# Ledger of designs, part 18: designed miniproteins, single chains, continued (4)

Each design is a single chain, and the fold is of that chain. pLDDT is the mean over its residues in the fold that is shown.

## One batch from the design tools (miniprotein)

Design m12599
Fold by ESMFold2-Fast:
Structure m12599 (fold): chain A 120 residues (1-120)
Amino acid sequence: RPLDQLSPEEVLKLLEENVDEIAKRIKRLAMDPSKTDEEIEIEIILFTKALLDEVKRVIESYRAQGKEDQARELAKRVIEIVKKKFDEVINEIKDTRPDVAEMLKNITKKMIEELEKIRE
């Protein structure tokens, strides 16, 4: 069932589940001793870019339907979810993988800036 045919509440639930899965993947990558910091960075960038592209498509679909208020509210809620879930991962890995934690902080900041621009 296409995301643009779901209610805003159903879309938000699916996006929250996707953010949670990405957060779990990032934590597993950060704790994998076989992975280099460069390999971890590439994977995090790919996951966060894919998530950002998905959120952009949903928001653009809402705007195309004249649902501007719903588009802005969705962007706001996604920002809150991303910040919460990624901050949790950062706190869990900061003592064992400080370089990866710093990298994730920078990626999270850029992602939030992009989402804020979409919201406006």
Scores: mean pLDDT 83

Design m12600
Fold by ESMFold2-Fast:
Structure m12600 (fold): chain A 99 residues (1-99)
Amino acid sequence: MEEKKEKVREAIDEARKKILDLLKSQGKYTLLNEFLVRVAARIAYQKAEELLEQGKSDEEIIEAVVSIFEGMARALGYSDEFIKEIVEIVKKTLEEKLK
């Protein structure tokens, strides 16, 4: 359980870093955007730990984390195309680190 929680935390932190790098590369980096990405990562950690304790599958955990970052990106007013790019980063990062 603890090893799985650590992998999930590391995967979410890696996704957070990749999203921030994407924002910087696209000229979309602001202190507010960094703060909101950090908040989304924290909410994602809490939700993932809850789902792990409930015995949910890796797939359900990944879907929940993706949904949280997607919600954050929508709240920031990004285009559907850019939201899709953020979602892909989160999904692939979690799939690679958790499998």
Scores: mean pLDDT 84

Design m12601
Fold by ESMFold2-Fast:
Structure m12601 (fold): chain A 92 residues (1-92)
Amino acid sequence: MEERLAEVLREHLREAAAASENPLLKALLEAAVRTLEAEVAYLRGEASEEEVEAAKAELQALYERLKATDPAGLAELRAILEEARRRVEAAA
């Protein structure tokens, strides 16, 4: 069940990244996909905690930059995350 929900989230974020015309938001969404993949790999014993921490640090840096410089991109991110929440709930 949880692997299916992670896949639904990953695919939605990947699609959103591909569709985005905002380079910073695109980079953030791609970093979010990498973070999710690193966390899943860590739970399977296939990645280190350090790899997960590195992915989370990159995602956090991009998020902080988006918050500081791009209110429109932040609003688009919030809409993408709300849609992701709905898709995960529908798949559960």
Scores: mean pLDDT 82

Design m12602
Fold by ESMFold2-Fast:
Structure m12602 (fold): chain A 94 residues (1-94)
Amino acid sequence: SKIEEAIERLVEAARRGDVEAAREALEELLKEVTNENAELVIEGIGEALEVARDPEILELLREGLLEVLKITENKEDILRAIGLILRAIGLLLD
């Protein structure tokens, strides 16, 4: 799917420290996010966060999770996104 392809590009960009590729993939992913697919999007951003080391990419992933929080109404998805935002903040402070 378009979402799965955007997630794969985001994770690979995060792994390589390619800020512009990460931004483009995240922007594409956020255009497709709905309440129904928010779980998949949050999981994808979480996977990118596991491999990201560049502070600009960590900040992009944090901002992306905040955008998903504006859309999702699912309590479990909200809690997962908050946990990942806190993880991103922790990585930025190290």
Scores: mean pLDDT 87

Design m12603
Fold by ESMFold2-Fast:
Structure m12603 (fold): chain A 82 residues (1-82)
Amino acid sequence: SQDDVVQIVQDTSQQVLQVMRNQGQTDTGYRITYQVDVYVSQVQKGRMTVDQLVQQMRTLSRQTSPDSQQVMQQGVDQVVST
């Protein structure tokens, strides 16, 4: 369901923030989580599809550290399998 997708994405976003904070990249971590929250809001309002959310998350992950990219990819894989 859309609620399951939102929960997975929000959990993934918080894990990415934690990884980036631990790496001293707190400002980038907050920027990434803010952007994910915007995308989630657009999905909930019917202005963005789950497929578009997945594509945006993949694009956003390329702006993070390798460890954060792994976490983002795991979250995306969970969304796609839901």
Scores: mean pLDDT 85

Design m12604
Fold by ESMFold2-Fast:
Structure m12604 (fold): chain A 62 residues (1-62)
Amino acid sequence: SPLDRATAELRAMRAAGASTAELAVRLGDLVRRYGLTPAQIRELAGLLGLSPEAQEGLVRGL
């Protein structure tokens, strides 16, 4: 699924030592590329350890 692909890409970047800022930029790109739902965005942002405010910002930023 698009969510599984996005999750795999973000986990690979995190394992390679990507910064939280780099992960947030990539998450935004993946949201646009795969058309992720608000629930899926919150799930991925939570897995990355982003704050609730950052999660809502990503959902509203579309």
Scores: mean pLDDT 77

Design m12605
Fold by ESMFold2-Fast:
Structure m12605 (fold): chain A 92 residues (1-92)
Amino acid sequence: SMALKEAGRKLLDETAEYVNEMIEKGKKYAEEGDVEKAREVLEEGKRYAEEKGRELIKAGADPASVSAVGVLAAGLDAEGEILVKKAEEKNK
């Protein structure tokens, strides 16, 4: 029970760290006007979040940890749309 909660928390923390790293890379590419690279890193972050969400479920993580990964993925989608639009505007 305790070990499952710790494993879920570790996966959530790893997911948050990677998602934030992808957002930071997306911001850099958006400033450069590189629409394709911005899309690629944001799509990679989304794939990672989905994969880690499945790992959390398989590991028997608590519902709060699973929900938190869902919120991270939703946040990446929202921020990703903003960053891609900024990259497109910069490239005009």
Scores: mean pLDDT 79

Design m12606
Fold by ESMFold2-Fast:
Structure m12606 (fold): chain A 70 residues (1-70)
Amino acid sequence: MKVTATFRKGDTVHTVTAESPEEAARLAVELGADSIALTDENGNVYSARVEPGATPEEVLARMREAAAAQ
């Protein structure tokens, strides 16, 4: 599932296209982002805060939990 991911790191915002939510979460952790927002091909938006030391799996789980709660 192709997604558009927006990462915030301090006052800087990066937008990338990732092949999967898993890849987007990994990129957010590698970048050291403070937060991530994903937009899927259906226009659904999933967002999560990236805590210091968080793993890509934790970031992805937070985004999925937010989606399930909506």
Scores: mean pLDDT 76

Design m12607
Fold by ESMFold2-Fast:
Structure m12607 (fold): chain A 59 residues (1-59)
Amino acid sequence: PLLPPAVHVARGLARLAGLDEAAIEAVVQEVRDRLGEVTDPAQLVAFVSAVVARRVAEL
């Protein structure tokens, strides 16, 4: 149930952060792989934002 909204949020935030398509798909894949760490749906946006911020910092 959380995977489709998580992927949508991940793509949206990664695009807004200015990541290219390869980096966007890397963020989406990391979110897919690590979504099980999100125990509270209210933390979903914070989790995805952290993944995007880490990828931006690696540029």
Scores: mean pLDDT 78

Design m12608
Fold by ESMFold2-Fast:
Structure m12608 (fold): chain A 73 residues (1-73)
Amino acid sequence: STAADIAAAKAKLPELEAQLPEAFEYLRATFEPPEAERLEELVRRLLAVSKAIIDGEADEAELAELRAEIRAV
């Protein structure tokens, strides 16, 4: 069920956040600075929106908008 999936995602969120510094280091090594900075911003926004959705404070349409921005980079 969707509620069970949300609960599972919420439980894993702190572990995923702990891995972000390594992911950002990879982005900085792979992309030019302007693109790396934009991707880091989008990843941070994606996590913030994902948390808000899990807490019932945002809808999936906002997540879809962020995914479109990431694909455009």
Scores: mean pLDDT 71

Design m12609
Fold by ESMFold2-Fast:
Structure m12609 (fold): chain A 62 residues (1-62)
Amino acid sequence: SELEALEAELRALIAQLRASGDAAAEALADTMERQLPEIVRGGVTTLRAAIHELRRVLAELA
C-alpha cells in the first residue's frame, strides 16, 4: 500500500540521518523514530510531510 511504502521511505531517511555523523541529525533521527507510530497513525499526508522535512535536512548536510 501507499502507506507502507511511505513508512519504509521514512524509516530509510531516519537511518540516513543516524548514519550522517552529525549530532543534530542523530538527535532528530531519535525523535523521529520515537514519533514514528504517531506519524504513521496520521496517515499519508503526515508521512509525506515528515519525508519532505527529512529530505530537506539531509540535503543541508550534503
Scores: mean pLDDT 86

Design m12610
Fold by ESMFold2-Fast:
Order: structure tokens, then C-alpha cells, then sequence
Structure m12610 (fold): chain A 95 residues (1-95)
């Protein structure tokens, strides 16, 4: 699973903190981070449900892999939610 999208958003946050982005560009980055956070949270919930189904069917190895992937996505979603909130504050301060 690629984290390139998250790394791009982290770079944009750094550029915003350095004053290199307009308020509009920071607001776009905040919206992108929020959207990705929501997408990853939804995917995490789906994988957790799939893991429970796999476990009920006796496929413990598949369940374990899905549980791990779900937790990884949940953690990344939380990081992106925090990033979105920080970017919104930076955009507001620049207005």
C-alpha cells in the first residue's frame, strides 16, 4: 500500500508553514487531507468487518492481515484529520 499521497500532503503542510502557499492553496490541501482521511476511515471500517467475516469462516490468517491493514488505515486517517485541522488554522491565519 502506497503512502505517496500522504507524503505529498505532508510536503504541502510544510510549504504552508513556510508561507509558500496562498490561503486558497492551503484550503485545497486541507480539503484533500479531509477527503483522504474520510476515504481511509471508510476503508478501515470495511476491512474490520471483512476480518470478522473471515474469522467466522475459519480463515484466521486472512482475518489477521485485514485487521492489521484496518488499524494501519485508521492511524493514517487520524493523522490526515489532524493535518486537515492544522491546515485550516494556517489558511484562516493567512486571511
Amino acid sequence: MSDERIEELKRKKKEAEEGKLSAEEIEEAAREAKQLSDELATSSDFLRLAAEVSKSMGDDKTAERMEKASKDLEERAKELEEMSRELEKLAEAKK
Scores: mean pLDDT 82

Design m12611
Fold by ESMFold2-Fast:
Structure m12611 (fold): chain A 84 residues (1-84)
Amino acid sequence: LVKLSELAERGLALLEEAGAAGMPADVLARVRTLVDTAFSMAGNGNGDLASAHLTRAAQLLRDAGLDDVADRLLAIRDEIEKIV
């Protein structure tokens, strides 16, 4: 749970980077909702659903041209799968 909270903070920092890179506000809000839902699912022990939501969020980041941010979010997904 403490470790999951740290990963959540890192995920939010990636969303800040996406916003700073000029991602449209409506798309950024969608990505934020997917990330928030993923961490909620992980906290409930639903690692497969958390992984699916983070994968969708990463795809939206890639579609916006933010491949490095997407890869870093997928690394957070992989860490969640080790603990959930």
Scores: mean pLDDT 84

Design m12612
Fold by ESMFold2-Fast:
Structure m12612 (fold): chain A 74 residues (1-74)
Amino acid sequence: SANEKAIEGLEKLKKLLEEKKIKLSKDTMRTVLLSMAQHFKLSQEQKEEILEIVDKSKSVFEAIEETIKFLKKL
């Protein structure tokens, strides 16, 4: 499903960050997550919830973890 593909992509991104192969700012993460949400045709309400998760997160890692948890609840 689109949701499963989104989760897989985020888990791969998380692994790259953990291995220090890439570095992302919260602003870049916001852009990446919005692009993902548009690509997988998430609703406006779901997109707004993802943005709220990013804004409330203390780090890029937390933003990815919380977004994965959100998507798994759908």
Scores: mean pLDDT 80

Design m12613
Fold by ESMFold2-Fast:
Structure m12613 (fold): chain A 65 residues (1-65)
Amino acid sequence: GELGGEAAEDLSKSVSATEAQKEGVKLLGKAEKEGNLDLGEEGAELLKKAGNTDSADAALEGLKS
């Protein structure tokens, strides 16, 4: 739905998503350094909660690859 929502809502969501994404990326980075997929999954969950489901899936695949 392209209807509804104020600029403030989009901005707020964008900021929250950015912070959650950064935390998710940090966990994914640690998972890659240690080779620990548990941390990678936690990072991906944060990305999904940020509304970036596709990015979360891609990040996990990148970690496995």
Scores: mean pLDDT 68

Design m12614
Fold by ESMFold2-Fast:
Structure m12614 (fold): chain A 70 residues (1-70)
Amino acid sequence: TKLEEEILEKVERLARELLRQGVPLTEVAQRSVKIATEEAEKEGFSDDEIHDLVSRVGRRVRELAEELRA
């Protein structure tokens, strides 16, 4: 949904900044998932919708890490 894209974009921006600062990939992934989950919960997403969003977030963070990791 549109809210999912907005959350993904927000998380992507944060993950990119943290990776550039040298924060470990594991920590970036954990923080990104936590933020996405909290935002989705506040917006009233169902558990299934949160699960799908978290999966997409994890995949996107991995993609960014492959491009930006030191």
Scores: mean pLDDT 79

Design m12615
Fold by ESMFold2-Fast:
Structure m12615 (fold): chain A 59 residues (1-59)
Amino acid sequence: SGNNDLKYMNDTLIKGMEAEERSLEEAVKVLREGAEKSPYMSLYLQGMADAAERELKEK
């Protein structure tokens, strides 16, 4: 079921949204840290961070 992993994912996404309100760079950092905290969700969170980082590089 991964209830703990879902909790960490949800917490990370909330923090990511809050960071994005300040800067996209901070959002990338939050997502990377979340991925390290929850290896079970790391591929998903890393993918989101990669997409945001690419967007930052292009803009």
Scores: mean pLDDT 73

Design m12616
Fold by ESMFold2-Fast:
Structure m12616 (fold): chain A 73 residues (1-73)
Amino acid sequence: MSVEEQEKVRKAAGKALEKLEKAGIKNAAVAVKTFLDNLIDGKSVEEAIEEAAKKVDNPELAKKILEESYKEV
C-alpha cells in the first residue's frame, strides 16, 4: 500500500467511525478495525467494507457509510 493510500485509508477510517457513531451503530469501532485489518491483509476495499459491515447490527447502513467515507477522502 502506498503512503498516499495509507493516508486516505486513515482519513476514511476516522470519518467512518464518526459517522457510524452518529448513526447510533453500537459496534462502530469494531467495524472500523475490521475494515483496516482486512486492508492490511491485502483484501480489496470492497471486501474490507463487506467484512466490516457484517460486524454491526445494521450492515446495509454501515456499508453505505464506509463507502461514502472512503470516497470523501
Scores: mean pLDDT 80

Design m12617
Fold by ESMFold2-Fast:
Structure m12617 (fold): chain A 80 residues (1-80)
Amino acid sequence: DKVKQMAETVIKAIQEDPTNTLKANRALEDTAKKLGATDEEVAQAQKEVSKAVGVDTWLSGVASSLLQIGDEVDKLLAER
């Protein structure tokens, strides 16, 4: 289950360094590459991480911007 493995890896990275979105982004990208994940699977993993951690300090370049936790930020990151 590629989506689950990617989400779990990113959540662990965030737990170790909650404000280090670059580390979280790198963990997602490296895991996706190793698993041969598609862009759709990566997007699903991002949604799972968003639901688990609330979204402020994770990828999509939002860590140092306006911090808003919850479904509103999750919806923003889910839309292209």
Scores: mean pLDDT 63

Design m12618
Fold by ESMFold2-Fast:
Structure m12618 (fold): chain A 88 residues (1-88)
Amino acid sequence: AMAEAEKLIAEGRRLVAEGREMLFVNPPSSLEQLQAALAKMERGVALIEKGIALIPNPSAELKAEAAALKAEVDALRAAVEAGLAEAA
């Protein structure tokens, strides 16, 4: 259980980092690239949350990290959806 939790959290952190790199280090030149980066970050957050769910008594720091990442991803999703609505 702990080994699975650690693997999921590590994979999730990697996906979030890769998605951030796609958004901020190499800014997307298209809406499709922006959506792909966001989807990668969303998958990363889901894996972190799944990993945390396997841990009895997860640390306050780990829970705060997951909450902050989810808030960041939710805000980015809302911005993308607003951009799509304006373009339609």
Scores: mean pLDDT 81

Design m12619
Fold by ESMFold2-Fast:
Structure m12619 (fold): chain A 98 residues (1-98)
Amino acid sequence: TAQDQLSQAQQLISKAQQLFQQGNYQDALKQLMQAIKLVIQAMFQDPSLYSQAKQLANQIISLLQQLYQQSTDPQLQLEVQVMIGMIHLALGVADTTD
């Protein structure tokens, strides 16, 4: 269900946060990529979960911004900025398709 997808995304966000604290920025980014995929799928599959999905998307954006600030890898910083832009676009599309 869409609710199960959001629960799974929350677990992936928690794993990403642990990896981030360990300095494993690449694996943290991979977990966040999986989490946002589940959030976007749930958001478009069940509009009643939109507020929960948006909250999780904002948590993912926050962690991505932290990865950008802490990383010295230009490729990872670029990937983070692209992801943040794509998430904002997806949230904007969802907000206008009522």
Scores: mean pLDDT 84

Design m12620
Fold by ESMFold2-Fast:
Structure m12620 (fold): chain A 97 residues (1-97)
Amino acid sequence: RLSAAEFASRVIKLLEEMREKALEKGYVRIAELVQRHIDELRQLMASGSSMEELMPAVERGAALLNNLLMIESDDPDLFSKLDEFLDELVDLYRKAR
């Protein structure tokens, strides 16, 4: 089982990779959304939040990111990076159970 801290750290790493790809492609608004979600997860980690608090926050952030990408972007590389993020997130949820 992953600890809450390990789960959050791995999700933050995946989000940092997504933010870097968005900035590389010039999608500043997407990068800003991802950064806000990273900041929220870091704050939850710093406050000693449980897995029960972290999982819903991650799910909300992932849903919002997916919706924004569909509205603001048609970039196949960015969507490919989102698919990679979602696949890794599913694996992390399985390990956190």
Scores: mean pLDDT 81

Design m12621
Fold by ESMFold2-Fast:
Structure m12621 (fold): chain A 65 residues (1-65)
Amino acid sequence: GPAGKEAVEKLKEMAEKGMTREEVIEFLEENKESLSEDGLKAIEYLKEGKYGEAAAYLAKFEASV
C-alpha cells in the first residue's frame, strides 16, 4: 500500500546517506505496521546479522509495493 511504498523510498534515501544497520532496523520497527510479511522478515534477518537474507526479503517487499 502507499505507506509501504513510502517506507521503501525512505529506506533507499537512508541507504544512500550511509545509515547504519541499527538505524535501518529502528526505522523498520517504527514502521512495522506498514510492512508486509516480507518486510517484517527482513527486520528479523537484520537483527540476526543475516544480511543476504534480509536484502532478499527487502527486495521482495519493494517489488510488492
Scores: mean pLDDT 72

Design m12622
Fold by ESMFold2-Fast:
Structure m12622 (fold): chain A 99 residues (1-99)
Amino acid sequence: HMPSLDEINLANLEIVLAIAEKYAEKMSDEDLRRTGEAVARLLNKITDPALQDEALDLIFETVEKIREKAGEEKAEIFYQAVLDALTDPELKARLEARL
């Protein structure tokens, strides 16, 4: 089965989240913001509600891992960048509900 475009966007989002988790401690505030914006741009392209929920859960998990490994300030910068770059107000509300 050839992956859907939504499945490809989710896979790319997972890669960006893995990079954010691994390197957050070494990232500048600008790098964290740009990484969060990249995550949001990928999520904005996912239209399947089930894959959106999976992406939102992975984003929340990554924010918590960044908080544990790199501290609260870096986690907040990343989270806020994702939230601000989401274009769908419903996706913003769904992400905020996971807090």
Scores: mean pLDDT 89

Design m12623
Fold by ESMFold2-Fast:
Structure m12623 (fold): chain A 83 residues (1-83)
Amino acid sequence: DRREENRRFAEESAALSPEEQRRRIVEMALKDVQDSVELMKERGVDMDEESRLEQLQANADYLGLSDEEVERLRQAYEEALKK
């Protein structure tokens, strides 16, 4: 959908500020965590928390996220498992 593509482009352009860029990255990572948990539930497979946390932290370090933002990703993983 072209409207969705334009929205994403506008968000990327607006995220030229470092704060908005990090916020968008965090939101994307949070959604990815939820999608990954859903996929594992569908397949009847559960990834251990340590492995997922380590992957999230490595990605966060690469993306320049703070320790607090990494903790938010960890909490999102726990919340996704609960649902």
Scores: mean pLDDT 67

Design m12624
Fold by ESMFold2-Fast:
Structure m12624 (fold): chain A 113 residues (1-113)
Amino acid sequence: MKRIGLLLGPGVTREQLEAFIEAILEKYPDAEVFVASLTEEVQKIAEELAKKYPNVTVLPAHDNPLEAVLSLASLGPDELYYIGNEVLKKAVEALTAGTDFPAKFIESPEDLE
């Protein structure tokens, strides 16, 4: 059973998030997916999609990328994906620099392993 974390930055759309969840569950049907959102708007999208997917758990919203990363890391994910803008990408790269943390920035569902 795979544990997969998704960190969602500002501007992530419902269509984009649904496509990422579908791609993960197609590859790993029994995966547990944990979602952390950095904005209230994206948090609402994640909560609505979680009603459709029983394997998706939405964490409390964070306004700080560090707190969101630590929250997801505490769950011991096998893979952690970040979706968002260049500002989030740079923040996550700085926070995980010099670590073996399994964090990958993704722009499309096809970027998943």
Scores: mean pLDDT 76

Design m12625
Fold by ESMFold2-Fast:
Structure m12625 (fold): chain A 97 residues (1-97)
Amino acid sequence: DPEKRAEEARAQGKGSLNRKEVVEEVRRILAELGLSNERVLEDEDLRLSMLALKSGLEEAKKNGDEERAEQLEAGLRLLAEDPSREALLAYSRELAA
């Protein structure tokens, strides 16, 4: 759910970041994944969703939750490769299961 992920990012203080700061952070995440598809940068909810997933991934890694870290990394790759509302909805269902 991109709206829920965006709200999670705002709750983590990410919602106070201006558009330029969010775009630069998302570009850094894309570079870490070896991807350059900038379509995700055109949608605010998609950008905030990537920030929330990256934050969750770092927390999962810190806590040693390897299964959760793999799920979140897969979600980041999915958003980067196919940054559509349909792909996000499919990913959200998988995370909810």
Scores: mean pLDDT 67

Design m12626
Fold by ESMFold2-Fast:
Structure m12626 (fold): chain A 85 residues (1-85)
Amino acid sequence: MTVEEKKREWERINGLPTDLEEELEREAERARREGNRDLLLQVEIARMILEGRPEAFERLKALIEAADGPEELKERALKAIEELE
């Protein structure tokens, strides 16, 4: 069974993928409790992409700029977002 077949089977069993937003919220809560800032940032980015709004990329750029970390990694992340725009 391929990853795509497994995903389709999972969606069929669990219904609509509306639970993805709830799962992301649960992961964010877990990350906050564990103090895992990197996981929290990844969950927030995934949630904004899932919304598919034009403002999602602007919010992602602001989030990356506000994050603590090496400037080089921030620049690479911002360039990746610009390529998706």
Scores: mean pLDDT 62

Design m12627
Fold by ESMFold2-Fast:
Structure m12627 (fold): chain A 66 residues (1-66)
Amino acid sequence: SMTSGVARSVEEALEIAKKIGFPVVLIPVDTFFGRGRRVVNNEEELRKVVEELLSTYPSVIIRKKI
């Protein structure tokens, strides 16, 4: 099924993460791709981290943890 997606809101990020399955990697969309990436293990962590990232960046890439 889904292995990655892009979110512009916390709600969108949760939907994507539920389809992929925790843990997921969060990558802010910026000129320095791959920097500032975070791993989250559950919905509570995802909400907090996505809120922080979206305060600075326009969107967040969510992908399956390898």
Scores: mean pLDDT 78

Design m12628
Fold by ESMFold2-Fast:
Structure m12628 (fold): chain A 87 residues (1-87)
Amino acid sequence: MEEIRRLEEEARELVERGRELALQLARGDFSKIPEAEETAERLDEVARELTKLAGKLTPVALEAEIAAGLLRIAIGVEKIILENKKK
């Protein structure tokens, strides 16, 4: 119970951080790509741990997975833009 609460709190914090990083990437701050990749990986990890401990997909775990997916999409798009800057 206490561990689930801790993971839910961490997931909520990471979702907000992921949103901030996605906005920074959208503004062209490519220096944030490594932090965004790390945040996406941690979001996925916390969502998996939450789902496993709860024995079901919780709303918080789903929000974390969605945030991780959207952040990875933002990273991928920004990497394409950065690579194409020379063309």
Scores: mean pLDDT 81

Design m12629
Fold by ESMFold2-Fast:
Parts: sequence; structure tokens; C-alpha cells
Structure m12629 (fold): chain A 55 residues (1-55)
Amino acid sequence: SMEEIKKRLEELEKDLAVLEELLAAGKLPPGWSREQLERFRALLRRSIEALRAKL
């Protein structure tokens, strides 16, 4: 359903916003590298694009 896709999209966009803020602030969580966070950001962006394509 479109409603479930929109809800999931909102959740992923919130996660992406938090991750972007951490990267911009230079705040790396303990045990995480910048490269790992950048890869996670790329994964989130691809997931968001895939869900938007269904709308």
C-alpha cells in the first residue's frame, strides 16, 4: 500500500537526517568509522530512491 511505503520512507528519511547531522558535526559513534557511516548513508539513499520509485 502507498501508506505503508510513505511511512517507511519517512522513517528512512529521519534516519538519513540523523546520520547526515552526525557526519556534518564530525561526531562518530564509538566503534564506527567515517567510511562505515558514509557507506550506511549511501545504502539509506538507495533505499529511499527505490521506495520513491514505487510512489
Scores: mean pLDDT 85

Design m12630
Fold by ESMFold2-Fast:
Structure m12630 (fold): chain A 71 residues (1-71)
Amino acid sequence: PKPKSTEELLKGLEEFIQSMLDSAEQNNQSMESVIKALEWVEKEILEDPSVSEENKKAVIEFIKKQKKKIE
């Protein structure tokens, strides 16, 4: 299910990203796997016609910032 507000959507993404980072740390995995997952999520959001243009913009911006922190 897609959240109604941009803030709720960004919170969900932040929790998802943190979960992936924690999992990678726990398993001594490369951060490259997290970056690939973020790129996949970005593509999925852009392809989804039910996501508003405002939410797409906010999600893409947030993912780009998270990728920069990991890289």
Scores: mean pLDDT 74

Design m12631
Fold by ESMFold2-Fast:
Structure m12631 (fold): chain A 94 residues (1-94)
Amino acid sequence: SAEEAYRHVLEVLRPEAERLKATIPDPRKVAEMIGNMAALEAAQLVEDPEEAIKIATRVARELGRYLGLSDEEIEIAVKAAVETVKRIYEARKK
């Protein structure tokens, strides 16, 4: 289910998101990387790009809030998640 996929991706990425925040001083770069990772994990679980976008954006928002990112930084993560999902599914058409 979408809820199970969301929870799975969130659990997998939470420790990686914490590591990125501890290692990377630029919170905007942390946000972008979180969005990219959420997209990659979501795309492995579903065939439909719109379903992958829903999972990836939900994960990006929750991880951003969990890490204490600002609303602007969370929106960077969400945008990165959407753009990365679209790139992955476009590449799969080849």
Scores: mean pLDDT 87

Design m12632
Fold by ESMFold2-Fast:
Structure m12632 (fold): chain A 71 residues (1-71)
Amino acid sequence: SMSYKEQLKQSVTHVLKHYLSQGRVTPEQAQRLLEELHAQIDKATINTEDERDVKLVELVRELQRRVAELQ
């Protein structure tokens, strides 16, 4: 079974690949965002599914904001 942190990393990677496919980020921007968001996940304390789901919403909102700022 996959850990909650691994699930979050996969979700973030999936969203970033979608933005990359839309031309909303460059490959270099996507790689930098991926590294920064993965580092945030690694530093987080996530013990429950509810905490995972809250963190996923936070990460997706941060990603949306940061991608908007690149325009």
Scores: mean pLDDT 88

Design m12633
Fold by ESMFold2-Fast:
Structure m12633 (fold): chain A 59 residues (1-59)
Amino acid sequence: MEEELEELKKRLADAIKNGDSAAFAEAVRRIVELLKDLPLEERQAKVIKITNEALKEAD
């Protein structure tokens, strides 16, 4: 799971850098699917953290 999240974070950063809305949406969807078994609060916190890290990498 961690390795898959790291891969998707890189894809998300690339999508942000390239302005690729379709790739961005796909990466977010995949991240949410991987985290679906976590409690809602933990899932939301982790999605926010990953998105913020991807934004930092894209910058």
Scores: mean pLDDT 79

